# Ledger of designs, part 34: designed miniproteins, single chains, continued (3)

Each design is a single chain, and the fold is of that chain. pLDDT is the mean over its residues in the fold that is shown.

## One batch from the design tools (miniprotein)

Design m9160
Fold by ESMFold2-Fast:
Structure m9160 (fold): chain A 57 residues (1-57)
Amino acid sequence: MTGLQIFHATAIIQELLAQDPSLSDDEIIARAKEMLAQNGISLSDSELRYILDIVRK
């Protein structure tokens, strides 16, 4: 992952958590992946889980 990809993924995950705190980790990852794809960024589910874990700590 590049720093730019981490930055965008972190921002999207934080936004999703702020919009709906009841979302499961799987739902957050699925939505983040879709939003990142719209910006030409492709990250694996494992990479997105890693970022989600950092954001939640």
Scores: mean pLDDT 81

Design m9161
Fold by ESMFold2-Fast:
Structure m9161 (fold): chain A 93 residues (1-93)
Amino acid sequence: MEEIKKAIEEAKKKLGLGDDDVITEENISDLISEALRELGITSLDPDNPKVAELFVTFLETNKLSDEVKERLKKFVEGTFSEEYKQPILDALE
């Protein structure tokens, strides 16, 4: 949890995003990629529990546009196993 929150905060700083900035379709992929890099993860592997934990933490701590939420919901439903899928979908409301 703490390590992942710190990785997200560092990724936001590197992309010039403030705490109150809404995450848009243009920056979501770069933000996730940078946060994964901060954690030492080189690819978006849905079988890696750290990837699922990153998505949950990201959704709990950041403001997302409705368009980004819908796209992430579709991505998660098509990508993650049932074990990891449900916690992420719950974090999407």
Scores: mean pLDDT 74

Design m9162
Fold by ESMFold2-Fast:
Structure m9162 (fold): chain A 64 residues (1-64)
Amino acid sequence: SLVEELERQAEEYQQRTLQDSTDLSALYQMLENGLTAELLRQGMDEEKARKIAKEEADLFLKTL
């Protein structure tokens, strides 16, 4: 399913952040994919879930 694929991709990017903690692109994609999957599991529309996940990931990175 889409949710399972997004969760798998989030795990792959998490492994990249563990190898290189300065890889902000990997951190961003881990958060975006993970948050999108979580919102989809909650029954949110895909387009809205992706938009919110991107906004939340961007906000998180700006607070570092």
Scores: mean pLDDT 85

Design m9163
Fold by ESMFold2-Fast:
Structure m9163 (fold): chain A 72 residues (1-72)
Amino acid sequence: MMTVTIYHRRGGTVLRTTLTSPGDVRTEALDLSDEEADALIRYQREGLGENAASLDDEDAVAEALERLHAAS
């Protein structure tokens, strides 16, 4: 089974949308800081999405923050 995870921002909140099948879509709000939210959305938008889709939320945030700090 293919699972696709997408992170997107609505106002001050980051939402995680998980798609396991065409009819099985789940959206959940994440309690992240503004810095973590900005890092995670950037990480996804930079085309790292295939690898990012395999990460847990904690691992995705950690990778995003590391890349944000490395780019500073």
Scores: mean pLDDT 64

Design m9164
Fold by ESMFold2-Fast:
Structure m9164 (fold): chain A 102 residues (1-102)
Amino acid sequence: SLPTSSVVDTVEEDGAKAEVRTVKARNPVTGKLIYAATATVTDHPEAFATAAAILDENGNLVGRVERVTVPADASPATRAALEKAYEKIRELVDKMVEEAKK
């Protein structure tokens, strides 16, 4: 199946805006499921965060990936927005994993 992404939330702090997107994908060869959320800062595209959970074909959690990229020149507003968005995407991934166990 093809991965689908959509903007599901927006986090704003001190005028900086981060868009949150979720992706659910299955590897057709291995049967593993990937539930991921990404946050990207609209005015600073080099600032982004990703959280992902990897499930086996039976829905058991087998891995997690978390990454935050903050450019050295990122403003305090960009950093604050990204920090809030990072917390949000981690919660969204945990929710997707919980829903997948039903």
Scores: mean pLDDT 78

Design m9165
Fold by ESMFold2-Fast:
Structure m9165 (fold): chain A 71 residues (1-71)
Amino acid sequence: MEELEEEAKRFADELAEKYGLTDSQREKIRETYLETYRALLSQGFSEETARRIARKVAEKNAEMLKKLEEK
């Protein structure tokens, strides 16, 4: 759905700015958010819970990518 894809893109853009990520790393964060969200929905979680968990997973991945770049 366009709405979900746009929300994922905006959140990935925010994390990329916050953590100084490359374009490819931003796309990976966007994909991680969408995959996590879809997996949780398929398991019967609510949209709100799926978004909250997907946001946390994406943020942790952004932190990891930033640490790898600093090495």
Scores: mean pLDDT 80

Design m9166
Fold by ESMFold2-Fast:
Structure m9166 (fold): chain A 90 residues (1-90)
Amino acid sequence: SAEEIIEEIYKKYKEFLEVASKKETVRLALEIANEYGNLSVEELEALAEAAEKYAKKAKEKGEPENVVLFFKTLGDTLRGFVNLKRGVGM
């Protein structure tokens, strides 16, 4: 599921995100989003929503700012791919 993919991404990069700069965090989020750019619109929508929900929960729980920034950037980028594929904002 999309939520399982987001959780696996978190587990894989958690230690990096704890020590990374904001710039490195944004770059990593963009790189990961690009790996998923060829998914269907429906799969990208689900993944974007899962990343957005994860960022919101992380912020509410007071997790490190970099963790929130990472998932917000990931979600925003994936949402951008959904919009492009649907022809929204052309």
Scores: mean pLDDT 85

Design m9167
Fold by ESMFold2-Fast:
Structure m9167 (fold): chain A 66 residues (1-66)
Amino acid sequence: ALPTPEQEAAYIEAAKLVKEEIDKKGYDPTDREQLIEALKDAAEKSTNPLARQILERAVAELEAPA
C-alpha cells in the first residue's frame, strides 16, 4: 500500500531537515559518516515523531552493514 498522508508528510519533513543540515553545516553527503551525522542532527531537531522514526531508521540502515 502507498504511504498514508501522515507518513508522506513525515517523509517530506525528514528530507527537508536532512537537506537543511547538509546545506547549512556543509556535510558531505557522499561521505557515509557525515551523512549519518546529518541524519542524527535532523532526528534531534525533528518535533514530528514519525519524521524522527524515519531518520533513526535511516541511520540504523547505514550503520547495519558495519
Scores: mean pLDDT 78

Design m9168
Fold by ESMFold2-Fast:
Structure m9168 (fold): chain A 99 residues (1-99)
Amino acid sequence: SENEKAKEEAIKYAKEVAEKSGKHVGLLMLDQADDEVRQLLSQLPPFKSPEEAYLLFAIFLASQSLFKEFAKEYLAAKSEEEREEILLKYVKEALKLLK
């Protein structure tokens, strides 16, 4: 699907950046994050998969402002389904900025 293609593109981009650094995604985000992003990262639940970590990293790499919007909306979500919809929405916005 178009949604799966967007996720695959974002994961590929984020993975290439992480592999070149030799560091874990979480450490890369913390190293570069401003104070508000660091606070939001501390509030996020643990990543469900390495793939989810790469998706969040792609949003972060595209824009820290976009990541702040994503994280606030994600933390306010009432269901797992709503969180998945929010993640996909922001991944698609991130890809527009990374192109």
Scores: mean pLDDT 86

Design m9169
Fold by ESMFold2-Fast:
Structure m9169 (fold): chain A 78 residues (1-78)
Amino acid sequence: SMQRQRRLVFDADVLVGVLRIKKAVGTITIEDVDRAIEELRAYREKVTVPAYKAKIDENLREVERIREEVLKREEEEK
């Protein structure tokens, strides 16, 4: 349903918001990011509306950028 799809877009935004907070306070892990990417991809598969797919794709791009930053931090801490 459209209501279910809107909820998935909302859940995606919340998921990314939590990652932003974890990143800002320095508690983010690669496992947090990988799990978020998996969940966002699952949401994308359940959404059929192109505009909602585009919103989830924006969230995926942001989380993928966060992943690159986390990997760089881990390399610098070794």
Scores: mean pLDDT 86

Design m9170
Fold by ESMFold2-Fast:
Structure m9170 (fold): chain A 137 residues (1-137)
Amino acid sequence: EGTKRTVEILAENIKKGINTDANEFKLLMIGQEYINLGKYEEAIYTYEQLIKALGEDSSRAYFNIGEVYEKLKKYEEAIEYYKKAIAANPKDSRAWTNLGEVLEKLKKYDEAIQYYEQALALDPNNERARRNLERIR
């Protein structure tokens, strides 16, 4: 069976409450494999199927779609998905850091600083947020 059908079966099993954690992990790994192959549309499709299966608990899928759009230099879409990741899990310091980095690429330095400061407030050991904040100041 093709990988697209595998993605659809795994997502349907999550919707039915069948092996939800294992099937979520498999979908996250399939999406990452597509990213490694440069197949960004297939990666996004895989994460969208996971979002449809999990709903609001899809913080990791939203974050991964944000990273794909950032690689594509679609910064407005990257911001949207990182904000969705933060809404689903406000304590994920990585999503705050990545949103700050996209804002910095758009030369929105004051906004980027605020997101890096929030990332450090959530995780004082976030070296990436700290380095970015020290560089921009």
Scores: mean pLDDT 87

Design m9171
Fold by ESMFold2-Fast:
Structure m9171 (fold): chain A 95 residues (1-95)
Amino acid sequence: SAPEQKPIAVKVQQELQAIVDERGLDPSDPADWAEALRILAESYGAFPEVEKLLAEGKSLEEIIEEYLKKAEEGDLRAFYIALAAAYLLAEEELA
């Protein structure tokens, strides 16, 4: 009937804007935007959950794919886990 807005997108945008404002970050700077995303994932304790999944034998790429799919199905927590895994993958590729 009525088009449903994706509640996750609205909530994430509000949380990111709050971090940007609180930390004095520039949302037009990709590095500052990336830092806001990392802070958001950290605030929900997503990094320890990624470490547990890695200990179970999952790769960072598998975690990202699986948890983004769960986030698309309405699991906001899964979005933060996927975000944390994406940051760890980027850091691993630079090491």
Scores: mean pLDDT 77

Design m9172
Fold by ESMFold2-Fast:
Structure m9172 (fold): chain A 78 residues (1-78)
Amino acid sequence: DEEAVRKALIELAKEAVAQITDPELKAKAEAVLAKLPSLSLEKAKEVAQLLSIAAVYERELKDLERARALIDEALALA
């Protein structure tokens, strides 16, 4: 079910964006999240994964440079 997968990807991306605390990264991640419903399923998967990994780098690894790079990649794909 394509719609069920898309809903799961949007929820995953929402959780990731909610965990980002840096204001600049959060604004970029929210811009990516807003485009997610209009993306192909393949791009939506890639973008949601990039946002999730970026949140881990920012929150758990304290690597803002890597988190920024991942979010910029997601924004370029969206």
Scores: mean pLDDT 84

Design m9173
Fold by ESMFold2-Fast:
Structure m9173 (fold): chain A 92 residues (1-92)
Amino acid sequence: SEKAELLEKIKELEKEIKKLKEEIVELAAKNTDENREKVLKLQEELQKLVDEKRELKLKLGVKPSDIAKELREEVYELAEKIVEKAEELKKA
């Protein structure tokens, strides 16, 4: 079904988004000038995948307000993981 194909594409995008977020956390937590430049490029790639996922969810009839709420929660989670990883690196 068309709906099943859209859901599978969203699932694949979510896996790619998770991988990019993990890479951003590792680099941002180390906070060097070189890593800041790499993080900016990865954030641009992340934004492209997030935008593609949003378009697919809109095609599935997900409300724009629900998508916005999910994106806000994901931003907070990413920021929290960066702080946690930076604290772990200070203890090592």
Scores: mean pLDDT 84

Design m9174
Fold by ESMFold2-Fast:
Structure m9174 (fold): chain A 105 residues (1-105)
Amino acid sequence: IKEKAQKLREDAKKDEEDAKGLYEAAKLLQDNVKNGGIKDAEKVGKKIAEKIPYVSEKEALDWVLAAMKDKKTGERIYAVLYSSGSINLAGSYANLKIAEKLEKE
């Protein structure tokens, strides 16, 4: 019982950290589209990849370049990153509540 509760708390912490990275990546993309130039795209791509450990620098760069080329595409990428962060936060909250229930039993 204690091992299951601890694992759920660890999973919740990881989901919260992943959500933070996704929100920070979304903000970096939005800020670059509004204020940055295409010459900044590689630097922004590297920063995004640092915030999302499962995303490569190449994938992050492709997202930044796509967002700069087409505003609607940029809005879609931003929405996906932000929504993914929100899903991870919801998962974190659910895991914490299950862990609390297991600790009471």
Scores: mean pLDDT 79

Design m9175
Fold by ESMFold2-Fast:
Structure m9175 (fold): chain A 57 residues (1-57)
Amino acid sequence: MREREFEVTDAQGRKLRARVREVEGGHIEFRQVDGTWGAAEVRLAAGTEVEFEEVPP
């Protein structure tokens, strides 16, 4: 298990800081705006789409 923290720019030009953790079984979860953890299948927040799987170049 490992956590990463990223600063991401949305399509709307907003800078978002996202936390990602890897759990057993290879599932990836990200921290949502309400402070909960969501699986990759769940969007970060309504109306916001963020695409990142690994550390950017």
Scores: mean pLDDT 52

Design m9176
Fold by ESMFold2-Fast:
Structure m9176 (fold): chain A 90 residues (1-90)
Amino acid sequence: MSKKDEYLKKIEGAEKAVKRHREEMARHQAELDRLTAEYEQLVADGAKATPERIERLKAEIAEHQARVDAHNAAVKAYEETIKSYKEKAK
């Protein structure tokens, strides 16, 4: 019983971590969507599209994409941990 309770606590902690990482992913995804829209408008406008501004937007898009990817990898790792502890709690 105590060992099962320990595994349930580990599952709870991992689920809380998944929620946190998903919230961070949503934040970075919203920023990605904003930057992508800004990039598309800049390219469509042409008149304000400088190489410097385009390169800065591309760099910011790449940074936020990397953040989304990192948090997604963390979610996957925690979901595997949850699965493992659920199997051990049986």
Scores: mean pLDDT 84

Design m9177
Fold by ESMFold2-Fast:
Structure m9177 (fold): chain A 97 residues (1-97)
Amino acid sequence: AQALLERAEELVRKAEEAFKAGKLEEGKRYMTEALLELLRADPSLLEELRAFIARSRAGIPKLEADAKKNKADPHQVEAQKALLEAAEEAVRAWEAE
């Protein structure tokens, strides 16, 4: 568990650096790996991650609409969409195990 948590923390840092640099696909990949390692360390997080996915799916259309009105940063909206996709891929990978 401890080693998986340490690896997840490192992958989250790499994902945050990639998103900050505008490297959305790289950030998504690191975040997917981080979330999967977290689920392996603590499977009880699955319900919380599913709740996050539901909330993000509900919120993204408003963020996209706000970006079109210059009320939100389009780069931050794309990063948020990448985070949602990473969470969905991590859940799918976990359920396949």
Scores: mean pLDDT 81

Design m9178
Fold by ESMFold2-Fast:
Structure m9178 (fold): chain A 75 residues (1-75)
Amino acid sequence: KVEELKKKAEEYEKKSQQLRDNAQTWRDKADEYRKNGDEEKAKAYEMGAQSYETGAQYWDDLAEKYRKEAEELEK
């Protein structure tokens, strides 16, 4: 069903956005720790942000796949 594919894509897009928001928060924290001279904490937060971005990309790829499938079924 086209509606189910679109709903899944929207759900995955929201998951991806939440993970990207988390990644940005962790990058902001990394910048704060770096300014305070806590390079170890800054690096840990940067690695965490990268993990969130990897997760976000996974959900984005799934969302795009479902969007394309729904679009093709409507042609």
Scores: mean pLDDT 84

Design m9179
Fold by ESMFold2-Fast:
Structure m9179 (fold): chain A 88 residues (1-88)
Amino acid sequence: AAAEAARQAREERRELLYIKDLIDGAKFSLNDKRFAPKKEEIQKLIEELESHLKAAEASTDPATRQQHLEKARKVAEELEKLFKEIDA
């Protein structure tokens, strides 16, 4: 139904916005001296997130888009874990 498709599109858009916000936050963290020892690792995770996000946005196939979003979530979890280790 059209309503179900609209709901799925809104959920995907919220997820894409969340990933974009996380990327922006991670890029900002690279200017903080506390993150300097992990700068290269954070940078690689940002690049992986941006790659999967770009692929998801470019995908017209829902299954392919979902696969890229799943990969992005895993990279996001690694990035969030790394931030928790620095704040510990």
Scores: mean pLDDT 79

Design m9180
Fold by ESMFold2-Fast:
Structure m9180 (fold): chain A 72 residues (1-72)
Amino acid sequence: KEELENKAKEFEKKAQEYQRLSDIYDRLAKIAEADPETAEELAEHYRNLSALWRGKALYYQKKAEQYKKEAE
């Protein structure tokens, strides 16, 4: 069904967006770790945010695959 295909595409787009956010926070964590003026706690928070967004990306990717399979 077209509706399930549209949901799959929507969740795939969300997964890509959340993966991008994960990548951004991972990069920020590395920059914070390299900067002696930046508190270690900030680097840890960025690492935690990267992991959180990665988890959300995987969740939406899994949902997109499920809807795509149901549309077949």
Scores: mean pLDDT 81

Design m9181
Fold by ESMFold2-Fast:
Structure m9181 (fold): chain A 100 residues (1-100)
Amino acid sequence: SSNLEKAKEEIDKEMLKAEVELRSFALQLLNDPSLSLEEILARLEEKSREVTERLLKKIDEIAKKYNLSEEEKKKLKEEVLRQMERLLAIIKDEARQAYA
């Protein structure tokens, strides 16, 4: 439906914002000479949890705005969780490669 497509477009925009936030945070951590790689990775995992929780709440708002079914909302949340897990893995690998 057009409403589901519009919801997906808004979620894609929120996902891009989440990626920018996580990448900016990773760069900030890598620029701190006092942090070990283990501490950087742990802080990235914590930040990813925080960002993911905000994103799931945003999906609830988007689902209400576009009058989505509970099943459609569940599928969107599951897809976002998969995308966030993949994004975190990529950013963690990038951080490992960049760490001196």
Scores: mean pLDDT 91

Design m9182
Fold by ESMFold2-Fast:
Order: structure tokens, then sequence, then C-alpha cells
Structure m9182 (fold): chain A 77 residues (1-77)
């Protein structure tokens, strides 16, 4: 469903923006919303890693994995 893919990408972009702004808890919520809309197994793994790194305070790796998930899903549209 292209609509779900676009919404997942939008949530990833919001999550990455909040990671950049230092609002980590809001970022995690957006990444969890993206994960709930994602059926691509590779993107699910990348989003799960991004969420875990954000929870652990590793913001750099959280940004990297979230960005990779967004790029992957953009290729599916």
Amino acid sequence: NISNLQQAIDYINQGVQYLNDGDIQTAIQYLQQALSLTTDPQAQQLLQQAIQYAQDGNIGLAQTYAGQAGSLLSQRI
C-alpha cells in the first residue's frame, strides 16, 4: 500500500528531525509509528535498530539507521 509507505516515510522524517533537535522521546514515538506501518523486513530491522540506539542514547547511530530505513522505503515507491 503506497499510502502506508508514504506515511511511514513521513514518520521517519519527523523522527529524524526530532533526533536532530534533541527531542529523543518524541523521535522514538515517530519511529515506532513508522515501524507499525512498515511491512518491508529490511526496513523493520533498520527501524528497530534506530529505536534501540535512540533509547540507549546513541543518537548518531539512531540517525544513521533511521535514515537508511527512510531511503530504503523511498525506493519502494
Scores: mean pLDDT 87

Design m9183
Fold by ESMFold2-Fast:
Parts: C-alpha cells; structure tokens; sequence
Structure m9183 (fold): chain A 73 residues (1-73)
C-alpha cells in the first residue's frame, strides 16, 4: 500500500488521502528545506509506484512548512 509506505518511509509525511486513482500527500516540517526534502522523497516513491505528480502546493504558517502533493495514475 503506497499510502502506508509513504507514512512509514518518508519523514514529514503526516497525511495521505486516496480518492479513486488520485493521492493527496501532506508533508510537514519545521524548516522549508526539510519539507522540500520530504516532498522530493514522496514524489520519487509515488513515481516508483506508477503515480504522476500533477500539482504541488506549498504553505507556511507560524514557522511550520507544509507541502501538499497531488498525484494520479
């Protein structure tokens, strides 16, 4: 299960939602660099499982960095 593998193997992955063939992966970290590294690893794992990253959204709130990755088959 790619959702379980993302949470287990990618540091900073705090949420994964699956809807049909679309995955929503939330990466959170205390620094921008850590969030970007986690997002990169998550994207690589998604691609290995046959998903294409179609959108990446970055936000910052009170020193917390969040990256939402949207991927589909």
Amino acid sequence: DVAEELKEKVEGVTGVRVLDNTLYVLVEADTKEEAEEGAKKAAELLEKHGYKVVEIKETENDGKYSILIIAEK
Scores: mean pLDDT 82

Design m9184
Fold by ESMFold2-Fast:
Structure m9184 (fold): chain A 74 residues (1-74)
Amino acid sequence: MKVKIHVDPSLKLSREQWIELMKIVVEYEALHANLSEEEMEEVIETLIKQLESLGVEVSEEDRKEIRELARKAR
């Protein structure tokens, strides 16, 4: 996999800080990884699942904002 997704569970971040970090990672991948729309959606879904595994609740609004950010970055 050309895209490397890493979430450090030792980071003591708030929910808002985790969402902001995810937005930064997604924007970076969208700009630099030259992914298809399907591959980008897979990256977003993987990151969301990792955040949820850490106890971070990702709302439908957060998901929409992250996807829109990825589209705008391309």
Scores: mean pLDDT 71

Design m9185
Fold by ESMFold2-Fast:
Structure m9185 (fold): chain A 76 residues (1-76)
Amino acid sequence: AQEKADELIEEFKKKMIEVAKKNSKEELEKLIEEFFKKFLELLKEAGIELSEEEKKQAYEVLRGSAELLAKEVQEK
């Protein structure tokens, strides 16, 4: 379970760097949504069910982290 989560995170980081280089907010939003959906699916497989509020909080954290990473890549 943890290995699959780590693999997803690694894939997400790689795709994030590629999208960030293009400076496309539209592609970044799509990538964040796709990753979040896959992340929730993995959590469900691991027996972890998030409440609606926890899902919102997790999405906001993911979005903020992704936007920060994109800025760092774009500023270099």
Scores: mean pLDDT 74

Design m9186
Fold by ESMFold2-Fast:
Structure m9186 (fold): chain A 93 residues (1-93)
Amino acid sequence: SLREEAERLLQEGTDAFLQGNYEEAARKFYEAARLYATEDPDSPLAKGAALASQAALYLSQGDKEKAIKLAEEAVKLAPDNERLKRVLDHIKA
């Protein structure tokens, strides 16, 4: 299903992010967001994944403060999503 593929991409993006591959993570998060939005345009996971993609891009540019803000917004939209919480924890470490 689109949801299962989006979940896989969100996991792959999180793994890349934790390895420091922020540009690859941003691409995977964006792909996940697109699939979540295709299934449900009002999905908090679609918005959260898109914010995580932007956070990864800002972190790749050295802008840790903007990355934290965007990742906090993502977690606020999907507070039970372990992958988005791991992204935030990594930036704050």
Scores: mean pLDDT 89

Design m9187
Fold by ESMFold2-Fast:
Structure m9187 (fold): chain A 80 residues (1-80)
Amino acid sequence: SSTEESLRQGIEAMRTLARYLESQGYHELADFLREQIRRVEELVAQGRLEEAFATLDEAYIQVDQYVEDNNIKVPDVEQP
């Protein structure tokens, strides 16, 4: 239960981030996040929850690195 709830929260946060980034003109990064969401949802559907968490975590790490490297402002989306 808590595992699935955490995944749902993570997926929703990533969807929110993708919408924000697209609104700011970062279309490629938004598309990357949507692709990662799709992969996570496929893993969840297969019952591969550990791999789903790992994929979600790696996606956030990659986005955080990209944001820092390109001086992108994401404070409104890092909030719940």
Scores: mean pLDDT 79

Design m9188
Fold by ESMFold2-Fast:
Structure m9188 (fold): chain A 68 residues (1-68)
Amino acid sequence: MSEMDRLMRELLLALARLSPEEQQALLTELNKRGREINADKSLSEEEKKEKHIEALREALARARALAE
């Protein structure tokens, strides 16, 4: 399993403990961030991967904080 797959799985588990509104807000922000990263023509595929991992880590930390 890749680091990104692991983080996504952990995020989905954390999101399951949140309200539907909190889930939508976090997923909307994560999707917006992902689109901005993918649209950035200055970034290599490796740099995009690193930024996606960073975004997932930030989303996971926020989801965990909200769940507790």
Scores: mean pLDDT 82

Design m9189
Fold by ESMFold2-Fast:
Structure m9189 (fold): chain A 77 residues (1-77)
Amino acid sequence: SMEELQAILAEAQRIVGEAVENKAKQEDIDKLIAIGNEIGRLAREALSASPAEQAALIARMRELVREMRKILEQAKK
């Protein structure tokens, strides 16, 4: 759904913002921005996809958000 896509995009933006606020290394911030941009690309693709393709794209976006969370947690150490 559109609401689910918006929630995923908001979470990706929040993770990038948290890394910047916590003064994470620039390399880690750059990685998070790159993944966030890929999530944005997949979200745009999902808007014109079939229901089955949209479900697969949403699952991929959720996996990328999980990857972003792992990078953020490692960057805090």
Scores: mean pLDDT 87

Design m9190
Fold by ESMFold2-Fast:
Structure m9190 (fold): chain A 80 residues (1-80)
Amino acid sequence: LTEEEIANLKRFFASLDVDGDGTVTPEELDKYLSKIKNENTKKGIKALFDEMDIDGDGTVTLEEALEYFEKRKKEIEKKR
């Protein structure tokens, strides 16, 4: 990931992470999703967070999100 992509992801996480601990809980995610009117967008964001949740406890750390996007970028580049 580029420095700009990392900074944007950190800002996005900060907007969901009300407690500032670098972790997004299921409750924080659901509260954020409740503000989104488009059902397909809600499902997409929820599915993305479920994929980043390696431990299956519903919480996503900033580190897990960064690792997920780095792996996805490498997989996309391999298909060139």
Scores: mean pLDDT 71

Design m9191
Fold by ESMFold2-Fast:
Structure m9191 (fold): chain A 63 residues (1-63)
Amino acid sequence: VQAQVDALSEANSRLAKASMAGDTEAMEKANEEVGRAGRGIVDDAGLSREEARAAGSQQAAPE
């Protein structure tokens, strides 16, 4: 997960710089990378939730 977090941080930094420079093409590229990195993090987090769900641990969740 650290690699994905690092990639997301880097892409987010590029997006901020492009936004400040008004470079719409660079913003689109950086935004796409942010989406990809964020998707990877969600996929990793989703694995833990799916594991708990598959094990029938959903009854352990409050409410």
Scores: mean pLDDT 64

Design m9192
Fold by ESMFold2-Fast:
Structure m9192 (fold): chain A 59 residues (1-59)
Amino acid sequence: LDKELLEKGLKGLEESPTLATGKAVGHELIKAGETEVGRAVLAAPTGEEAIRILREALE
């Protein structure tokens, strides 16, 4: 579940690497209980940094 959620967030960010998309993904992760990764993604200053955080969390 967690890996699938992270992969969906990553796909959305790769298609739209914006700060707004990163914030949306971060909130969804926190809501689903992925609090540590979700907060890191939410705190990312750019969509590119959010992508990096998600890729690192996946592997």
Scores: mean pLDDT 81

Design m9193
Fold by ESMFold2-Fast:
Structure m9193 (fold): chain A 81 residues (1-81)
Amino acid sequence: MRPSAEELLQETERRISRVELQSYLDNASLEEHRARLEEVVRETERRAREAGLPKETQDRLLAEVRALVERALAAYERLMA
């Protein structure tokens, strides 16, 4: 079964939450946390391509994922302040 863009977005939100918890437990730097979140973006892009989603749908999904990553980075920066 081919995952939908919505399913991939929800899975990505769960992955971001796991990364946030792991970074907190590891006392990761902001740069390490950013690298982990960039990996989540790359994985979502790969899965969207493998699912055969239209390019326009992939671009929209990735824009939403990047917005989630920016919010997660801002939240982590505030937590470390």
Scores: mean pLDDT 84

Design m9194
Fold by ESMFold2-Fast:
Structure m9194 (fold): chain A 91 residues (1-91)
Amino acid sequence: MTEEEIAALNARYEAERDEVIAQGKKLADEFKKLGDTELANEAESAIQKARDGGRDAVGEARGQVDYFTEQYNALKKRYEKLKKEIEELEK
């Protein structure tokens, strides 16, 4: 590989790591707002592994961020459904 190709791969890796960390941090904060401290702590743990580990750890953290995004969306839908049911009962 050329030096230019190696530099491009390293730049992609750094961008991916930073994106995963940013997304995981947002998810951890949102879980805390919803009162799910267990999922928030797990998300923060995954972010820390991405910061301290190599490329494999970043890949694992991305999978965890995708998982936590799905869990957050499910919790948010349940919260919105319960809120709507309560509002309908108060009418």
Scores: mean pLDDT 74

